# Designed miniproteins, single chains, continued (2), part 28

Each design is a single chain, and the fold is of that chain. pLDDT is the mean over its residues in the fold that is shown.

## One batch from the design tools (miniprotein)

Design m4958
Fold by ESMFold2-Fast:
Structure m4958 (fold): chain A 60 residues (1-60)
Amino acid sequence: IDKELVKKGIELTKSKNPLDRIFGLSLIEKYGKGNKEAEEAIKEMLKDEDEEVREEAKRV
């Protein structure tokens, strides 16, 4: 179940909706610890166009 939630979180970070991207980061924070693909998604979100998405990525 944790692997599927990490995959869902990563997919959500690719959403056109900033709220979905923030929710994806929340899933990655909870379930993605030590996952290299999740770490890559966080790095991309640090460069996100939305300020709130960037602030959330800094907290993860």
Scores: mean pLDDT 81

Design m4959
Fold by ESMFold2-Fast:
Structure m4959 (fold): chain A 88 residues (1-88)
Amino acid sequence: MEELEKEIKELVGGTTEQLREMARSQGVEDKAEGSIAAFLEIFSGEDSGKLYDNATTEEEKELVKRIIKLGEEVKKRKEEAKRALEKA
């Protein structure tokens, strides 16, 4: 759990400028601003599909796809950890 949270934070931090530039060019500027929390909302929102579909290069598409996948994994592990703590 904690290691996965660090990975997504580092990935988002390292790619924040690229995601902002992509979002601005595609008209989803409001979703490009903010903290890691805002990017996690994009991962779960409908706007994540817009970022992927509007990407101009395969490298950009792969980057967005990987970030979305990490966001889903973080959510899943948080849910599992919460359930495990309730049973312990």
Scores: mean pLDDT 56

Design m4960
Fold by ESMFold2-Fast:
Structure m4960 (fold): chain A 67 residues (1-67)
Amino acid sequence: MQAAADFTEEQQKLYEEALANNDKEKIIEIAEKVGKKLLEQVEKTDPSRVEEAKEFVEKQLEELRKM
């Protein structure tokens, strides 16, 4: 949990910087990295929910790409 929180904090700082610069490509890149780490944590914590988490991540990325 702590390691995942530290990663999210780092990505959050990069995300805020990308937002300030209106860097849409960087925003999507960061979201993809965060999604990948979320899937890794779900697989470690509750493997039965991996498919659900994967679908959630893919849906969020599609919404970002539509912007």
Scores: mean pLDDT 73

Design m4961
Fold by ESMFold2-Fast:
Structure m4961 (fold): chain A 116 residues (1-116)
Amino acid sequence: MEKAEEYGRKAAEYAEEAGRAGGPEGAAEAARAAAKGAIEAGEGGPGGASGAAAAGASAAGATASEMLGLSPEEAINDARAAALSAGSGGKGGGEKGAEGAEKAAELAKEAAEAAA
């Protein structure tokens, strides 16, 4: 469980970095990437499924912020919240949930590197 929480935090950090480098577009992309990782965590069991649903909703919010032309800071905060939600999917999913949280962090990192 400690590893899943660590990867959730890293996913949030990468989403924030993507927002700083790519603005609202980068933040939204990182949020979507983290949500994809959370869907993988959903395959790990009931806890992962709950996390994936929450992450999808959060990612939608981040995208909406981008589309509404909100400030870069608002988009970064929304992306960070989405990534944290995605990473938390690992908490209840055991070993496979932790793998999903790790994947959320990896995808968020790729989005941050693409935004730079």
Scores: mean pLDDT 62

Design m4962
Fold by ESMFold2-Fast:
Structure m4962 (fold): chain A 78 residues (1-78)
Amino acid sequence: VVDHAALVQAVFASYGHRLDPATARRLADFLAELRARGADLSSPEVQAEVRAFLAELGLDPADEALLDATLLAYHLLR
C-alpha cells in the first residue's frame, strides 16, 4: 500500500519544495476529494481552487512549480 502523503512529499521535493507530513496529508486528502467529485485539473476553475488550497497551506499560489507538483501528484495518486 502506497502512503499517499509520502508520495506527495516526494513529488514536491522533486520540484524543490519540502512539505511537512501534516501539510502533505492535507494535500493528499484534498486531491482525493477532487478525484471523488470528478474534477478536471485542466480546468481554470479547478486550477483556481487548487491555488486557493495551496494558499491555505501557506504556500505561494502564484508559484507555477507548486501547481505542476500538485498536478503530477494528482496523476500519480490514481
Scores: mean pLDDT 81

Design m4963
Fold by ESMFold2-Fast:
Structure m4963 (fold): chain A 55 residues (1-55)
Amino acid sequence: MPNVSDVMTSYFSGVSDIMNDGNVTGDFTSTHHNISSMDNSVTSITGDPSVVPSV
């Protein structure tokens, strides 16, 4: 499994790039979904990897 630092850096880098070039309104809804997905990813990495909610 990748470490938490690597996942978070990649995620924030991607979000920053999208905000710089993308549209804010469209990103509003996807950001909420991405935050939930990121929380699940962190849980999988730092917790039991077999317990991964639907993504």
Scores: mean pLDDT 55

Design m4964
Fold by ESMFold2-Fast:
Structure m4964 (fold): chain A 95 residues (1-95)
Amino acid sequence: EEADRLGSYIDTLASNLSKEELGELLGLDPETVAAMTKWELFSLLSNKIRELVEKGDIEALKEMAEKVLEFLKRRPTVSPLAEQAAKEIEEILKK
């Protein structure tokens, strides 16, 4: 629905991603990811989400949300907060 709501859910879910998954989401090569910290990767992602929200680029945010949901579905366990955020994203993607 709204870009900033979608961006907030993506940011929440991305906090549960591994360093490798964050790098994949950002489109970075494995060597670049290996040279960076998880904090640097998450900071880059949060900045990218903020830029997309400010632009109202809902299509780019939806694409990012779908990728984050795919990563989480491959994990054996996620937090209740992450499960709730994933459900909210899925509802937004249906609209």
Scores: mean pLDDT 75

Design m4965
Fold by ESMFold2-Fast:
Structure m4965 (fold): chain A 70 residues (1-70)
Amino acid sequence: MEEAIAALEAAVREASEAVQADPEDIAALEAAIAAAEAALPSLPAELQPAAQAVVDALRRRREALLARAA
């Protein structure tokens, strides 16, 4: 349980650091979303809404970057 949460936090942190180094790095953001989504079903039900909110925030950042590029 804690290992799955730590993996999710590590993936989000690594993606955040990569995006901060290159804020237009959509590939790094997509990798973070995929890693977080993969970890999500391993989390206890009580933590899934909070983890889903993090995934949704990452998706919104990706959509905003793509919208600005369009």
Scores: mean pLDDT 70

Design m4966
Fold by ESMFold2-Fast:
Structure m4966 (fold): chain A 68 residues (1-68)
Amino acid sequence: AQQAEAELVQLLQHSDPAVQKTAILAILTQGNADLQALAEQVAKSKKLPDVKPSKDAQQQVFQLLKQL
């Protein structure tokens, strides 16, 4: 659904670096081609922060990916 894609894009732009990193990694593994391309662009334009991914954010991202 378009709603789920919009929420995933918002997570890629999230102010919390742990949430942003989690969204990038999850989308690169399970996202569609368009989302994977966007996540790769974000990862290349800004070095991924040296923080551990958020487990809570990972579950949220996987739930959104299931809606696609």
Scores: mean pLDDT 74

Design m4967
Fold by ESMFold2-Fast:
Structure m4967 (fold): chain A 67 residues (1-67)
Amino acid sequence: MSDRELIEEATYAVARRLGLSDDEARRIAAESRSVEEGADLITRARPDADRERVRREISETVARLRA
């Protein structure tokens, strides 16, 4: 997978774990060009979520998908 595809898949997975709908998670994932952007978009949809935790979870998921 390309790095962009890995970020998209990881962002989708984290968004779904945080309770975003399939449609919202897919839209956010498709718009996410970086881990930082994914975390930003998720926390705009879930303002009570910890941005640094979300960023870390996306980054960890990318690392897991690369392995």
Scores: mean pLDDT 84

Design m4968
Fold by ESMFold2-Fast:
Structure m4968 (fold): chain A 81 residues (1-81)
Amino acid sequence: SEEDIAEEILAEAKKKMEELKKEAIENPSISFDELVGRMEQVAFEALERLEKELSPELVKKAMEELGKYMRELLDEFKKER
């Protein structure tokens, strides 16, 4: 179903964002702005995949969820540094 496709794309994007956060915590040479840029690239790639498979309304819902998750990871990163 479209919902299953959205869930798979979101799960892959969320996993990549978690890995980027972990790398940035372990590597002090990665700035907050660089982490944001890398996460935005993951979100852009997810958006392109979602737009090919899903209706615009489902794309919007999926991107709102991903954006919220990204903000939560970035807030956690700031607290851990």
Scores: mean pLDDT 87

Design m4969
Fold by ESMFold2-Fast:
Structure m4969 (fold): chain A 63 residues (1-63)
Amino acid sequence: MLENVKASIESIIRDGIAAGLSREEIMERVNKFIDQAIKAKVIEESDREGLLKYAEEVIDELL
């Protein structure tokens, strides 16, 4: 389940880069997705910090 969330985050980042979004705008979209995943009980609030760090690493690799 966490792996599926990470895959979705990577997809959001790739789409954001393709659309010409800034790092800040991409991270806003990632945070919004994490909020939705927590509300859907797919992940827990304790997962947020690790997922945000993962997103930052993916952005660093692709930008």
Scores: mean pLDDT 85

Design m4970
Fold by ESMFold2-Fast:
Structure m4970 (fold): chain A 68 residues (1-68)
Amino acid sequence: SMMEEKIEELERKMVGAYLEGQRTGDVAAAKARIQEAADEMVALLEEAGKLEEAKRLRENVEKFLASL
């Protein structure tokens, strides 16, 4: 579906931001880009009525960013 394709695109953007942060050492910029992509994914899931999936994604991203 279009939503699944967009979610996969945003997941790739998060991974790309993480790897760029590793390459440059700019952890703050990496966190900001990851959060940006995560916020878009959460909004898409909430718009689609997938509230539990959106909540789980938000929690997982918060935990991940706290580990950086």
Scores: mean pLDDT 87

Design m4971
Fold by ESMFold2-Fast:
Structure m4971 (fold): chain A 80 residues (1-80)
Amino acid sequence: MEELLKEAEKAVENGDFQKAIDYLEKLARYFREQGKEDLAETLERAAVAARHEYQLGNKDAAKRILKTAIELAKKELEES
């Protein structure tokens, strides 16, 4: 799981937004399986929002959404 989070961070840094979104969706699935439904829904909505912003050409907005969502996932893993 921590490796998946690290890969998501790296994808955002490299501007590979599709890969970052895919990793965020995998993180959301993991948290749903762990019973963390509210976090999973937050990450799923962030993935949808980031994809929408990226498709509109708003790369800075997409990057911000992805970074915020990944930081939330990281904080949850570090607090558990």
Scores: mean pLDDT 83

Design m4972
Fold by ESMFold2-Fast:
Structure m4972 (fold): chain A 68 residues (1-68)
Amino acid sequence: MAELIREILLEFGMPEEVADRILAESEARGLSAEETLRLALEAMGIKDEEEIEEYVKLALRLLEERLA
């Protein structure tokens, strides 16, 4: 799961160092995939809630496809 989330974050243009930090924080805090994706998008400086929701939905769909 964490590796797939990392790949999606990198595909969205997140730097590797930021993605690795977000994943470490997510694991330490026991965050869900959706919560991890929201945290990552906020860390990238995305402030528009509609834009965050759109990217979260896309990322969750990509996770489902890669897990199937």
Scores: mean pLDDT 78

Design m4973
Fold by ESMFold2-Fast:
Structure m4973 (fold): chain A 104 residues (1-104)
Amino acid sequence: ATATATAEGEAEPGKYTVRVDLSAGAAQVDIEVEAGGKKERKTATVDASPSTVEFEFENKGSKKVRATATVTALEPATITVSVSLFKDGKEVKGRSSGDTATAT
C-alpha cells in the first residue's frame, strides 16, 4: 500500500528542510520538491516505525514551494505520513494522510 502527504506554501529564498514523519514498519519513502518549475527528488528506505526522513533543499527565489512524500509499505501495514516544511528550524507548513495496506 502507498500513502501520500503534501506540504505547500509561500516561500522566501534560503535553505529549507522537508521533514517526513511516518509509521509504516519497513517502507520506501520518495520525496519530491518543486520550486519555480524545478524538481528535486530523494528516495530513502526505513526499517523502523515511527521514522523520520529529512531532505534539505535551497530555494533560489521561487515564491512557492511544494513538497510531496510518497510512502510505500514493504509489508502489509497501516501507513500514516505527514510532511512539514522547515526554514531555519521553524515550521512553515505541514499536512498528513494515512492509508491501510491489505494483505492479498
Scores: mean pLDDT 73

Design m4974
Fold by ESMFold2-Fast:
Order: structure tokens, then C-alpha cells, then sequence
Structure m4974 (fold): chain A 78 residues (1-78)
């Protein structure tokens, strides 16, 4: 994989964990939601580091911000 292809794979994986975190949060499983959002954050951070394409980088940054906001919302519920 090229760095941008790897960044796209990491972005996709991060989106999966972001979705799992949202699902756990909706079920009241705050511990699982935190774990999933933390995994999504790490994956988006890795995608940003590898991405040379400005569009891929911007998408990863946008989803990173969403994951961080969702993580803070979970912490407020605990």
C-alpha cells in the first residue's frame, strides 16, 4: 500500500470504531464507548500522519474532531 492508500484504510477502520462507539453509547455501555472512541482517535491520528493527499487528511481531521467530541460526551455521562 502507498502511504495514502494506508491512510484511507486507517480512516475506514477508524470510522468502524467511531460507529461502534456510537452504538455502545446508545446502549448505555459507556466503558465500551470510551474504548471504541479512543481506538477511532488513534486510527484517525495515524491516518493524518500518513496522508499526503489534502482531502484525505481533511477527512481524517474532521472525523478525529467528531470522535474527540463524542468521547467528551461519554465522560459527562459517567
Amino acid sequence: LTPDEEAEVLLALGLIYLHLGKQAFEKGDYESAIEDYEKAIKLFEEAIRLATDPQVRAEAERYLEEAKKNLEEVKKKM
Scores: mean pLDDT 88

Design m4975
Fold by ESMFold2-Fast:
Structure m4975 (fold): chain A 83 residues (1-83)
Amino acid sequence: SPLARAAELVARARAILEEAGRRMAETRDTRESQRIAREMGEELARLYREAEAVAREHLDQLSQEQRYLLALGREAARVVEER
């Protein structure tokens, strides 16, 4: 379903963000961590934009959890890509 697809895309994007954070902490190199953040930020922005578009038509059917994941994903992608 569209709602399940949106939740799946947001969950995948959140997992990518968490993995990137772990790698950045492990490298301890500012330039390398910036590179990882940039590459992952571009992927996150793409996934969240698609998830939000799919969910928009069914917002009243979204669970609080799904809405929370969409809000987190959108904000995370926005912050990472805009920087």
Scores: mean pLDDT 70

Design m4976
Fold by ESMFold2-Fast:
Structure m4976 (fold): chain A 83 residues (1-83)
Amino acid sequence: SLLEKLEEYLKKIDALPPDSIEALRVVQEAARLLGNYDLVKKTEELIKRIEENDPEAREEARKLVSQVKKTLEGIIERLKKTS
């Protein structure tokens, strides 16, 4: 189900460093599942910047991962209330 997939992504994000490429890849997969292609593109750009050793990219990644985690928690809570 969508709920189970989102809970799996949230658990994976929580287990990873928030400024890591691995965390951004999990965010990217969640974004694809939700049809948020702007977020898919933003995560790809951040991954490239981290690979190029842009020191500001890791700070931006941490903020983005934190915001996405909060958004996923909200979506999960709403889906549970409709059961």
Scores: mean pLDDT 85

Design m4977
Fold by ESMFold2-Fast:
Structure m4977 (fold): chain A 77 residues (1-77)
Amino acid sequence: MLSDEQLRAATAAGLKLAEAAYKVPDPKKRQQALELGDQAMQAALDGDVEKAVELAKKAGEIAGAPEEAKAFAEAAK
């Protein structure tokens, strides 16, 4: 139940986090944020909610997008 809504919410939040990462002016930090965001999405799809939340938080800290990271964490639950 609600799996389609959770998947859509996680995908939407993940895309917003990726967009924030792409706006990071430092290319090394931008790459790190994008890689962490991708890993967070993979962890969420694998059912590793705790890992997904931790990786999203790290990506959000680097990208300066804590609200987008929080939205992804809430959607992944």
Scores: mean pLDDT 78

Design m4978
Fold by ESMFold2-Fast:
Structure m4978 (fold): chain A 93 residues (1-93)
Amino acid sequence: EEKKKRIQKLIDEANQVITESNRLKAEAEEVAKVDPERAKAILDYADTSIQAANKAIEAAKKGDVEKSERYLNAAKTALDHARRLLEEVRAQA
């Protein structure tokens, strides 16, 4: 039962990362009009985050909590890089 709750939490957190990464991709499309190089970097990190989050969901569904947590941490790290680049672009505008 505890494992089932942990699995659901991992899936929920990974879905939140995917939602936030997709929002950053939409914002990066606007950034691309003025700063295409940083927009590309934001998109690359957001895509990496989505891929890692999807792998976290797959691992969680297979019951591999440890592997899911590692992928979720990678997804959160990539999302953080995308956010920092977006904030940097906005601060320099």
Scores: mean pLDDT 88

Design m4979
Fold by ESMFold2-Fast:
Structure m4979 (fold): chain A 91 residues (1-91)
Amino acid sequence: SELTPEKVAEDLKRLVDAYRAGEITEDELAIVAASYKVLHPELFEEALKLLDPETQKIVKEAADKYAKNFLFLMSTDEYVRALVRAQRVLD
């Protein structure tokens, strides 16, 4: 399926809602947000513009936590686990 800013914004909003509900951890949110920022930077920036200010702030801060060390993060089991947990929320 085509990845659009609207779809990325919807997914990020659902992940923030899941984090607030205790369904995913802060680190799981941060890892997924960082993956969008590093792998799809233009889509991520456009998606952020579609979010309310509070959700935008949470997503930006979360993504920055792992963005600088993302290459290392991709080699870890924690990265795979975070993606699997996020996919369960988004399904």
Scores: mean pLDDT 86

Design m4980
Fold by ESMFold2-Fast:
Structure m4980 (fold): chain A 88 residues (1-88)
Amino acid sequence: EAARDEKVAEEAEKKINEAIEKVKKALSTLPKEEAERLEKEFNDKVLELSNEATKAYLAGTPQEEVAKKFVEGVEKVAKETVEKAKKA
């Protein structure tokens, strides 16, 4: 159903954007070198998750399952990055 697929995509995008915003806000309070290091770690992990999602999609995994796993992965990495930033 097209409406369901659109809603899944919109929900995924919203959650990913919220996670990225929380990371950016946490990193904005840190010294530049530490912020850049944590941002690189976050981006590298998100890129790995994106590559895994693309591979699953090309292998015929349902879009809803791919989107869910990708969002959960990004949210987990974002939480870890925010916690590291708060303790710095």
Scores: mean pLDDT 80

Design m4981
Fold by ESMFold2-Fast:
Structure m4981 (fold): chain A 86 residues (1-86)
Amino acid sequence: MKRGRVIAGDGSVADGVLDPEKNVIYAGPELDISKLKPGDGVAFVDEDGRVLATATVTEVSENEAKGILTLADGSVREGTIIKGDV
């Protein structure tokens, strides 16, 4: 897993963790996942400022958003953004 920040298209920024083996982004409490909408973009940036993943949101619930993740290696996967304690 990799530490970094989650940046939403509205400019919201939260501390986060990327788990590329599970295709999951854990986002801290500053990102209100329930305010994300289908079609919104989310980026994961590491401690060096490198974009490790981007996501296009497809579905939103209270504590979880599903999306299409594009990883830094160019792979495209179904993934999830989850509200996490990070």
Scores: mean pLDDT 82

Design m4982
Fold by ESMFold2-Fast:
Structure m4982 (fold): chain A 70 residues (1-70)
Amino acid sequence: SAEEEIARVREEEERKIRELLEEQKKTFEENKDASPIELFTLMAEKTGEIVDVRVEAGRRIKAIRARAAA
């Protein structure tokens, strides 16, 4: 069903975000000796990846709902 497909997309989204948060933590740990500006830039890039995951999940859910409605 569309509801089951959406539930799977949401589970995948949360898993990917969890993985990205772990990567962000590792990036911070590995670059803790970098300048504040360099560190902020690296953190901003990782934050952008999380936003991209949310946007992609939203697109997939809209597509599922559109197919179910058509």
Scores: mean pLDDT 83

Design m4983
Fold by ESMFold2-Fast:
Structure m4983 (fold): chain A 71 residues (1-71)
Amino acid sequence: LDEQFRRMAELAAPEVAEAVASGEISLEELRKGLELLAEWAVSQGADPEVVREAVERVLEAAEEAARRAAA
């Protein structure tokens, strides 16, 4: 599970960043969605630290992409 979530985050980060940059989803919507996904993943037995690191990486990429798109 942990390795699967790490790989998923690495693959999803560019796509999610693009969706935020294009205005398809807002940063707030992304944060809420990732919180729900993280809670679900932990409930399925994923390591909370691994899930938190993956969530932070995705959010960081999305925030940077959004700032560059706005500049």
Scores: mean pLDDT 76

Design m4984
Fold by ESMFold2-Fast:
Structure m4984 (fold): chain A 85 residues (1-85)
Amino acid sequence: PSEEEIDTEVEIALIEIMGYVALQSDDPEEALRLAERIAEMAKKSDSPEVKKTAIEVLRRIAEHYRQKGFTEVAERIEELAKELE
């Protein structure tokens, strides 16, 4: 694979790992920090696949925290996903 293909695969993997950590976290503030990092990586990437993965992961994190009653954090994470569309 080319350097660009490797970079895309690595970015997707990092986004998925950060999403997993956010979902395992009991700290909504930690989850928000991870979500902000995911969004920043997606904004810096020219890859549609990276942006699509980030949007999906961010929406998953937002729903998880909304189900736990952290509505403000969930709304902030949803806004991060909307900014990528």
Scores: mean pLDDT 83

Design m4985
Fold by ESMFold2-Fast:
Structure m4985 (fold): chain A 86 residues (1-86)
Amino acid sequence: SMELRERAARGAVEGMRRLGLTPTPTQERAAEEAAGVVADALARRGYVDEETLEEAIRAAREAGASPEMAELIAREATRGAVEAAS
């Protein structure tokens, strides 16, 4: 759903800000891509597994995030989406 995507993307951005980072346009795009993966998995399967998290990390990396930032973005996007689904 759009709500899950919005919460996942917002979670990733807020996670970066909480660590004192100012997200770049590339990192914001990576957050949107990871959010899409997580939201789609929740809509289709009702849960986020390790495979989905790895897929979200891959999507963030393909959007141009570094490996470290891709992991952070995917984890925070997952947290945001799961919280919204609860």
Scores: mean pLDDT 84

Design m4986
Fold by ESMFold2-Fast:
Formats: C-alpha cells, sequence, structure tokens
Structure m4986 (fold): chain A 76 residues (1-76)
C-alpha cells in the first residue's frame, strides 16, 4: 500500500543514516498496522531481514511482529 511504501522509504533512510534507534521505533509503531495484513507482514519482514544483515538488533521487533500477527489470526 502507499502507506507501507512511505514507511519503507523512511526505514531505508534510517538504515542509510545508521540510526538504529529511529529504525526500531518506526517499525514498532507500525507493527500493529502491518500485522492486520499478511502482505504487509511479508514486506515488513523483508525490510527487517535487510536491517539484520546490516547489523541492526531487529530480533525483538521480529518477534513482536510474529506475535501480533498470531494474535490477529486468533481473534478473527
Amino acid sequence: SKEMEEIRKKLEEALEKGDSEEFLELTKKHIEYASSDPELVKELTEVLEEAKEKGLPVEEVLERLRKAYAEYNKKK
């Protein structure tokens, strides 16, 4: 979606600047939104995997995304 494209652009900018704290805060804020859509979960997971390859501590955010997605599926 257009919203996810804007989020991805901001995440990529944070990665380019090496601002791991801004990157993690942005991902945390958008986890709930992304967890409602399997395609958004996939896109956000891809961005987080790229960040992991660049050495960012994304494990907690990945786990939170997985948990939020599981809870969403359990409620619907």
Scores: mean pLDDT 71

Design m4987
Fold by ESMFold2-Fast:
Structure m4987 (fold): chain A 70 residues (1-70)
Amino acid sequence: GKESLKGLVRMARRQGMTDPDQMAELILTAAKSEKLSPTEVLEVARELQAEGIITPEEVEKLREKLKEAE
């Protein structure tokens, strides 16, 4: 669910993942496994951005990839 996705993203950041494209791809892959909707993925991304875990650039990359996947 959403909490599993948040945990995965926090773990990736702790492991030193700083590439916005790689972070967006990780989020998309995990979201598909968790069967989250695009809206739920963006809600998680906004919460993580508010916590300072992900950047605005990573959120925009994720939004672009979600749009292309449709």
Scores: mean pLDDT 80

Design m4988
Fold by ESMFold2-Fast:
Structure m4988 (fold): chain A 94 residues (1-94)
Amino acid sequence: GHHHRHELERIDKLLEREKEENAPPERIALLKVVRELLREGLISVDEAREIIQLIENEEFDKAKKKLEEIAKEKGLDAQIILALGIMEETVEKL
């Protein structure tokens, strides 16, 4: 729907700004994880917004914890989410 598409576009613009501002790789990796989970329909727009707000506030530990809580609630492996974030950061360093 329009609401879901708008949030994905907002995240894409945020990712471009964060890259231009030379943001920490962890921030970029977390935003990419949230974007992918939202794109796949694994999290809601409201869940994505909550996590992004934590990232924007530089509360990365809280953002990771929220992702782990959502993963547990939805039967996802929290280690998979964390591994995806680490892989994205590693690819950017290559």
Scores: mean pLDDT 73

Design m4989
Fold by ESMFold2-Fast:
Structure m4989 (fold): chain A 116 residues (1-116)
Amino acid sequence: MEEKLKRFFELAEKVHEWWEEQVKKYGKEKMIEEIEKLLEEKEKELLATKDEEEAEEELARFIAEYVLGKEEAEKLTKEERRMVAEILGAILLGHSLEEIKKMIEERFKKLKEAEK
């Protein structure tokens, strides 16, 4: 569990760094609009032919490839790809890196509580 938490924090830092670089190059408003449109179109495409769980997994894969590149995304677990997607979603909603790390910590606490 501690190793997974550390890994998810590393992913949060990496996704946030990528986002800051994109904002610097293209502007925040344009990047939000472009990514939201890409994600909406991809989700609709996937949901037309796949069940909701398969569509969510493929969308997470698409996001990981978009942010990290195909080679690095292929090295991630399914759980790590889903985390990258959730981190990007939180960034698009205006959450800071500190807030995202708190959200990850809360998820791990809920998982530990489910073991009781």
Scores: mean pLDDT 80

Design m4990
Fold by ESMFold2-Fast:
Structure m4990 (fold): chain A 84 residues (1-84)
Amino acid sequence: DELEKRTKEIRERIRRAQAALPGELPPVLASFLTDEEIDRLAAMTPEERLEFVRRKLDELVKQGKITPEAAERLLRIVERRLFR
């Protein structure tokens, strides 16, 4: 059904993001990225990736898709993984 198709699409997107950026993106954040955004992130420096993620999380909060608290937590995870 539609929910099953949606779930498969999300899982494939997460898998693709994890293949391009191993260990750098949390699965929940990866589920909101397009293939084009994932490809762009793979070509960026760590500093550019952090700025992109920060802007993406701000957009998701404005759209009501995640909470501000979730966005802050996700940003801290990404920053730690990029600059560990």
Scores: mean pLDDT 74

Design m4991
Fold by ESMFold2-Fast:
Structure m4991 (fold): chain A 88 residues (1-88)
Amino acid sequence: SLDTIIESINKALRAMGERAGVPDDVLERTLRLTKRIIEREPPQSFEDMHALLVGGGQGLLELVRDPDLPDEKLIDNMRAVRDAQIKS
């Protein structure tokens, strides 16, 4: 289900953020925006799920570097990374 996909991605991103010492506000914002991507564009395969997880991880790094990065720019960047992984 969509909820199961969201829970799985959230669990993985939380684990990555915890290991990297990411601030809670950065983590929660990345989770919120990743959920928006999943709701709009649900992953259709395990490869798509993995690609989105790579995109979400990149989102965490970008928000740590620039916490003022706009939501739409972060979504576009995460989607671009996801799409690049799928095309590989």
Scores: mean pLDDT 86

Design m4992
Fold by ESMFold2-Fast:
Structure m4992 (fold): chain A 86 residues (1-86)
Amino acid sequence: MKKREEAIEKLGEALLEEGVPEELVEELKEALLNKDREEALEVAARIREYLKLSDSPETILQGFLNAVEAAEISEEEAEALRKALE
């Protein structure tokens, strides 16, 4: 649970650096935390329009989900390594 929250926070920070408004980033984070795919798709569509992206909202959302999953796996690998060293 907390690792997913941290992964979602990292995604939010990356989107803020790309110039996405804080309000849209917070809506996306809430939708991802609640696993509300329909709300996440609507927010992804709004981010798409703001950033003028050519990809579909579904493709953009899948990219966000892939980024969150990659961050979670990376944290699991980091914890396993720390545990192995102690």
Scores: mean pLDDT 75

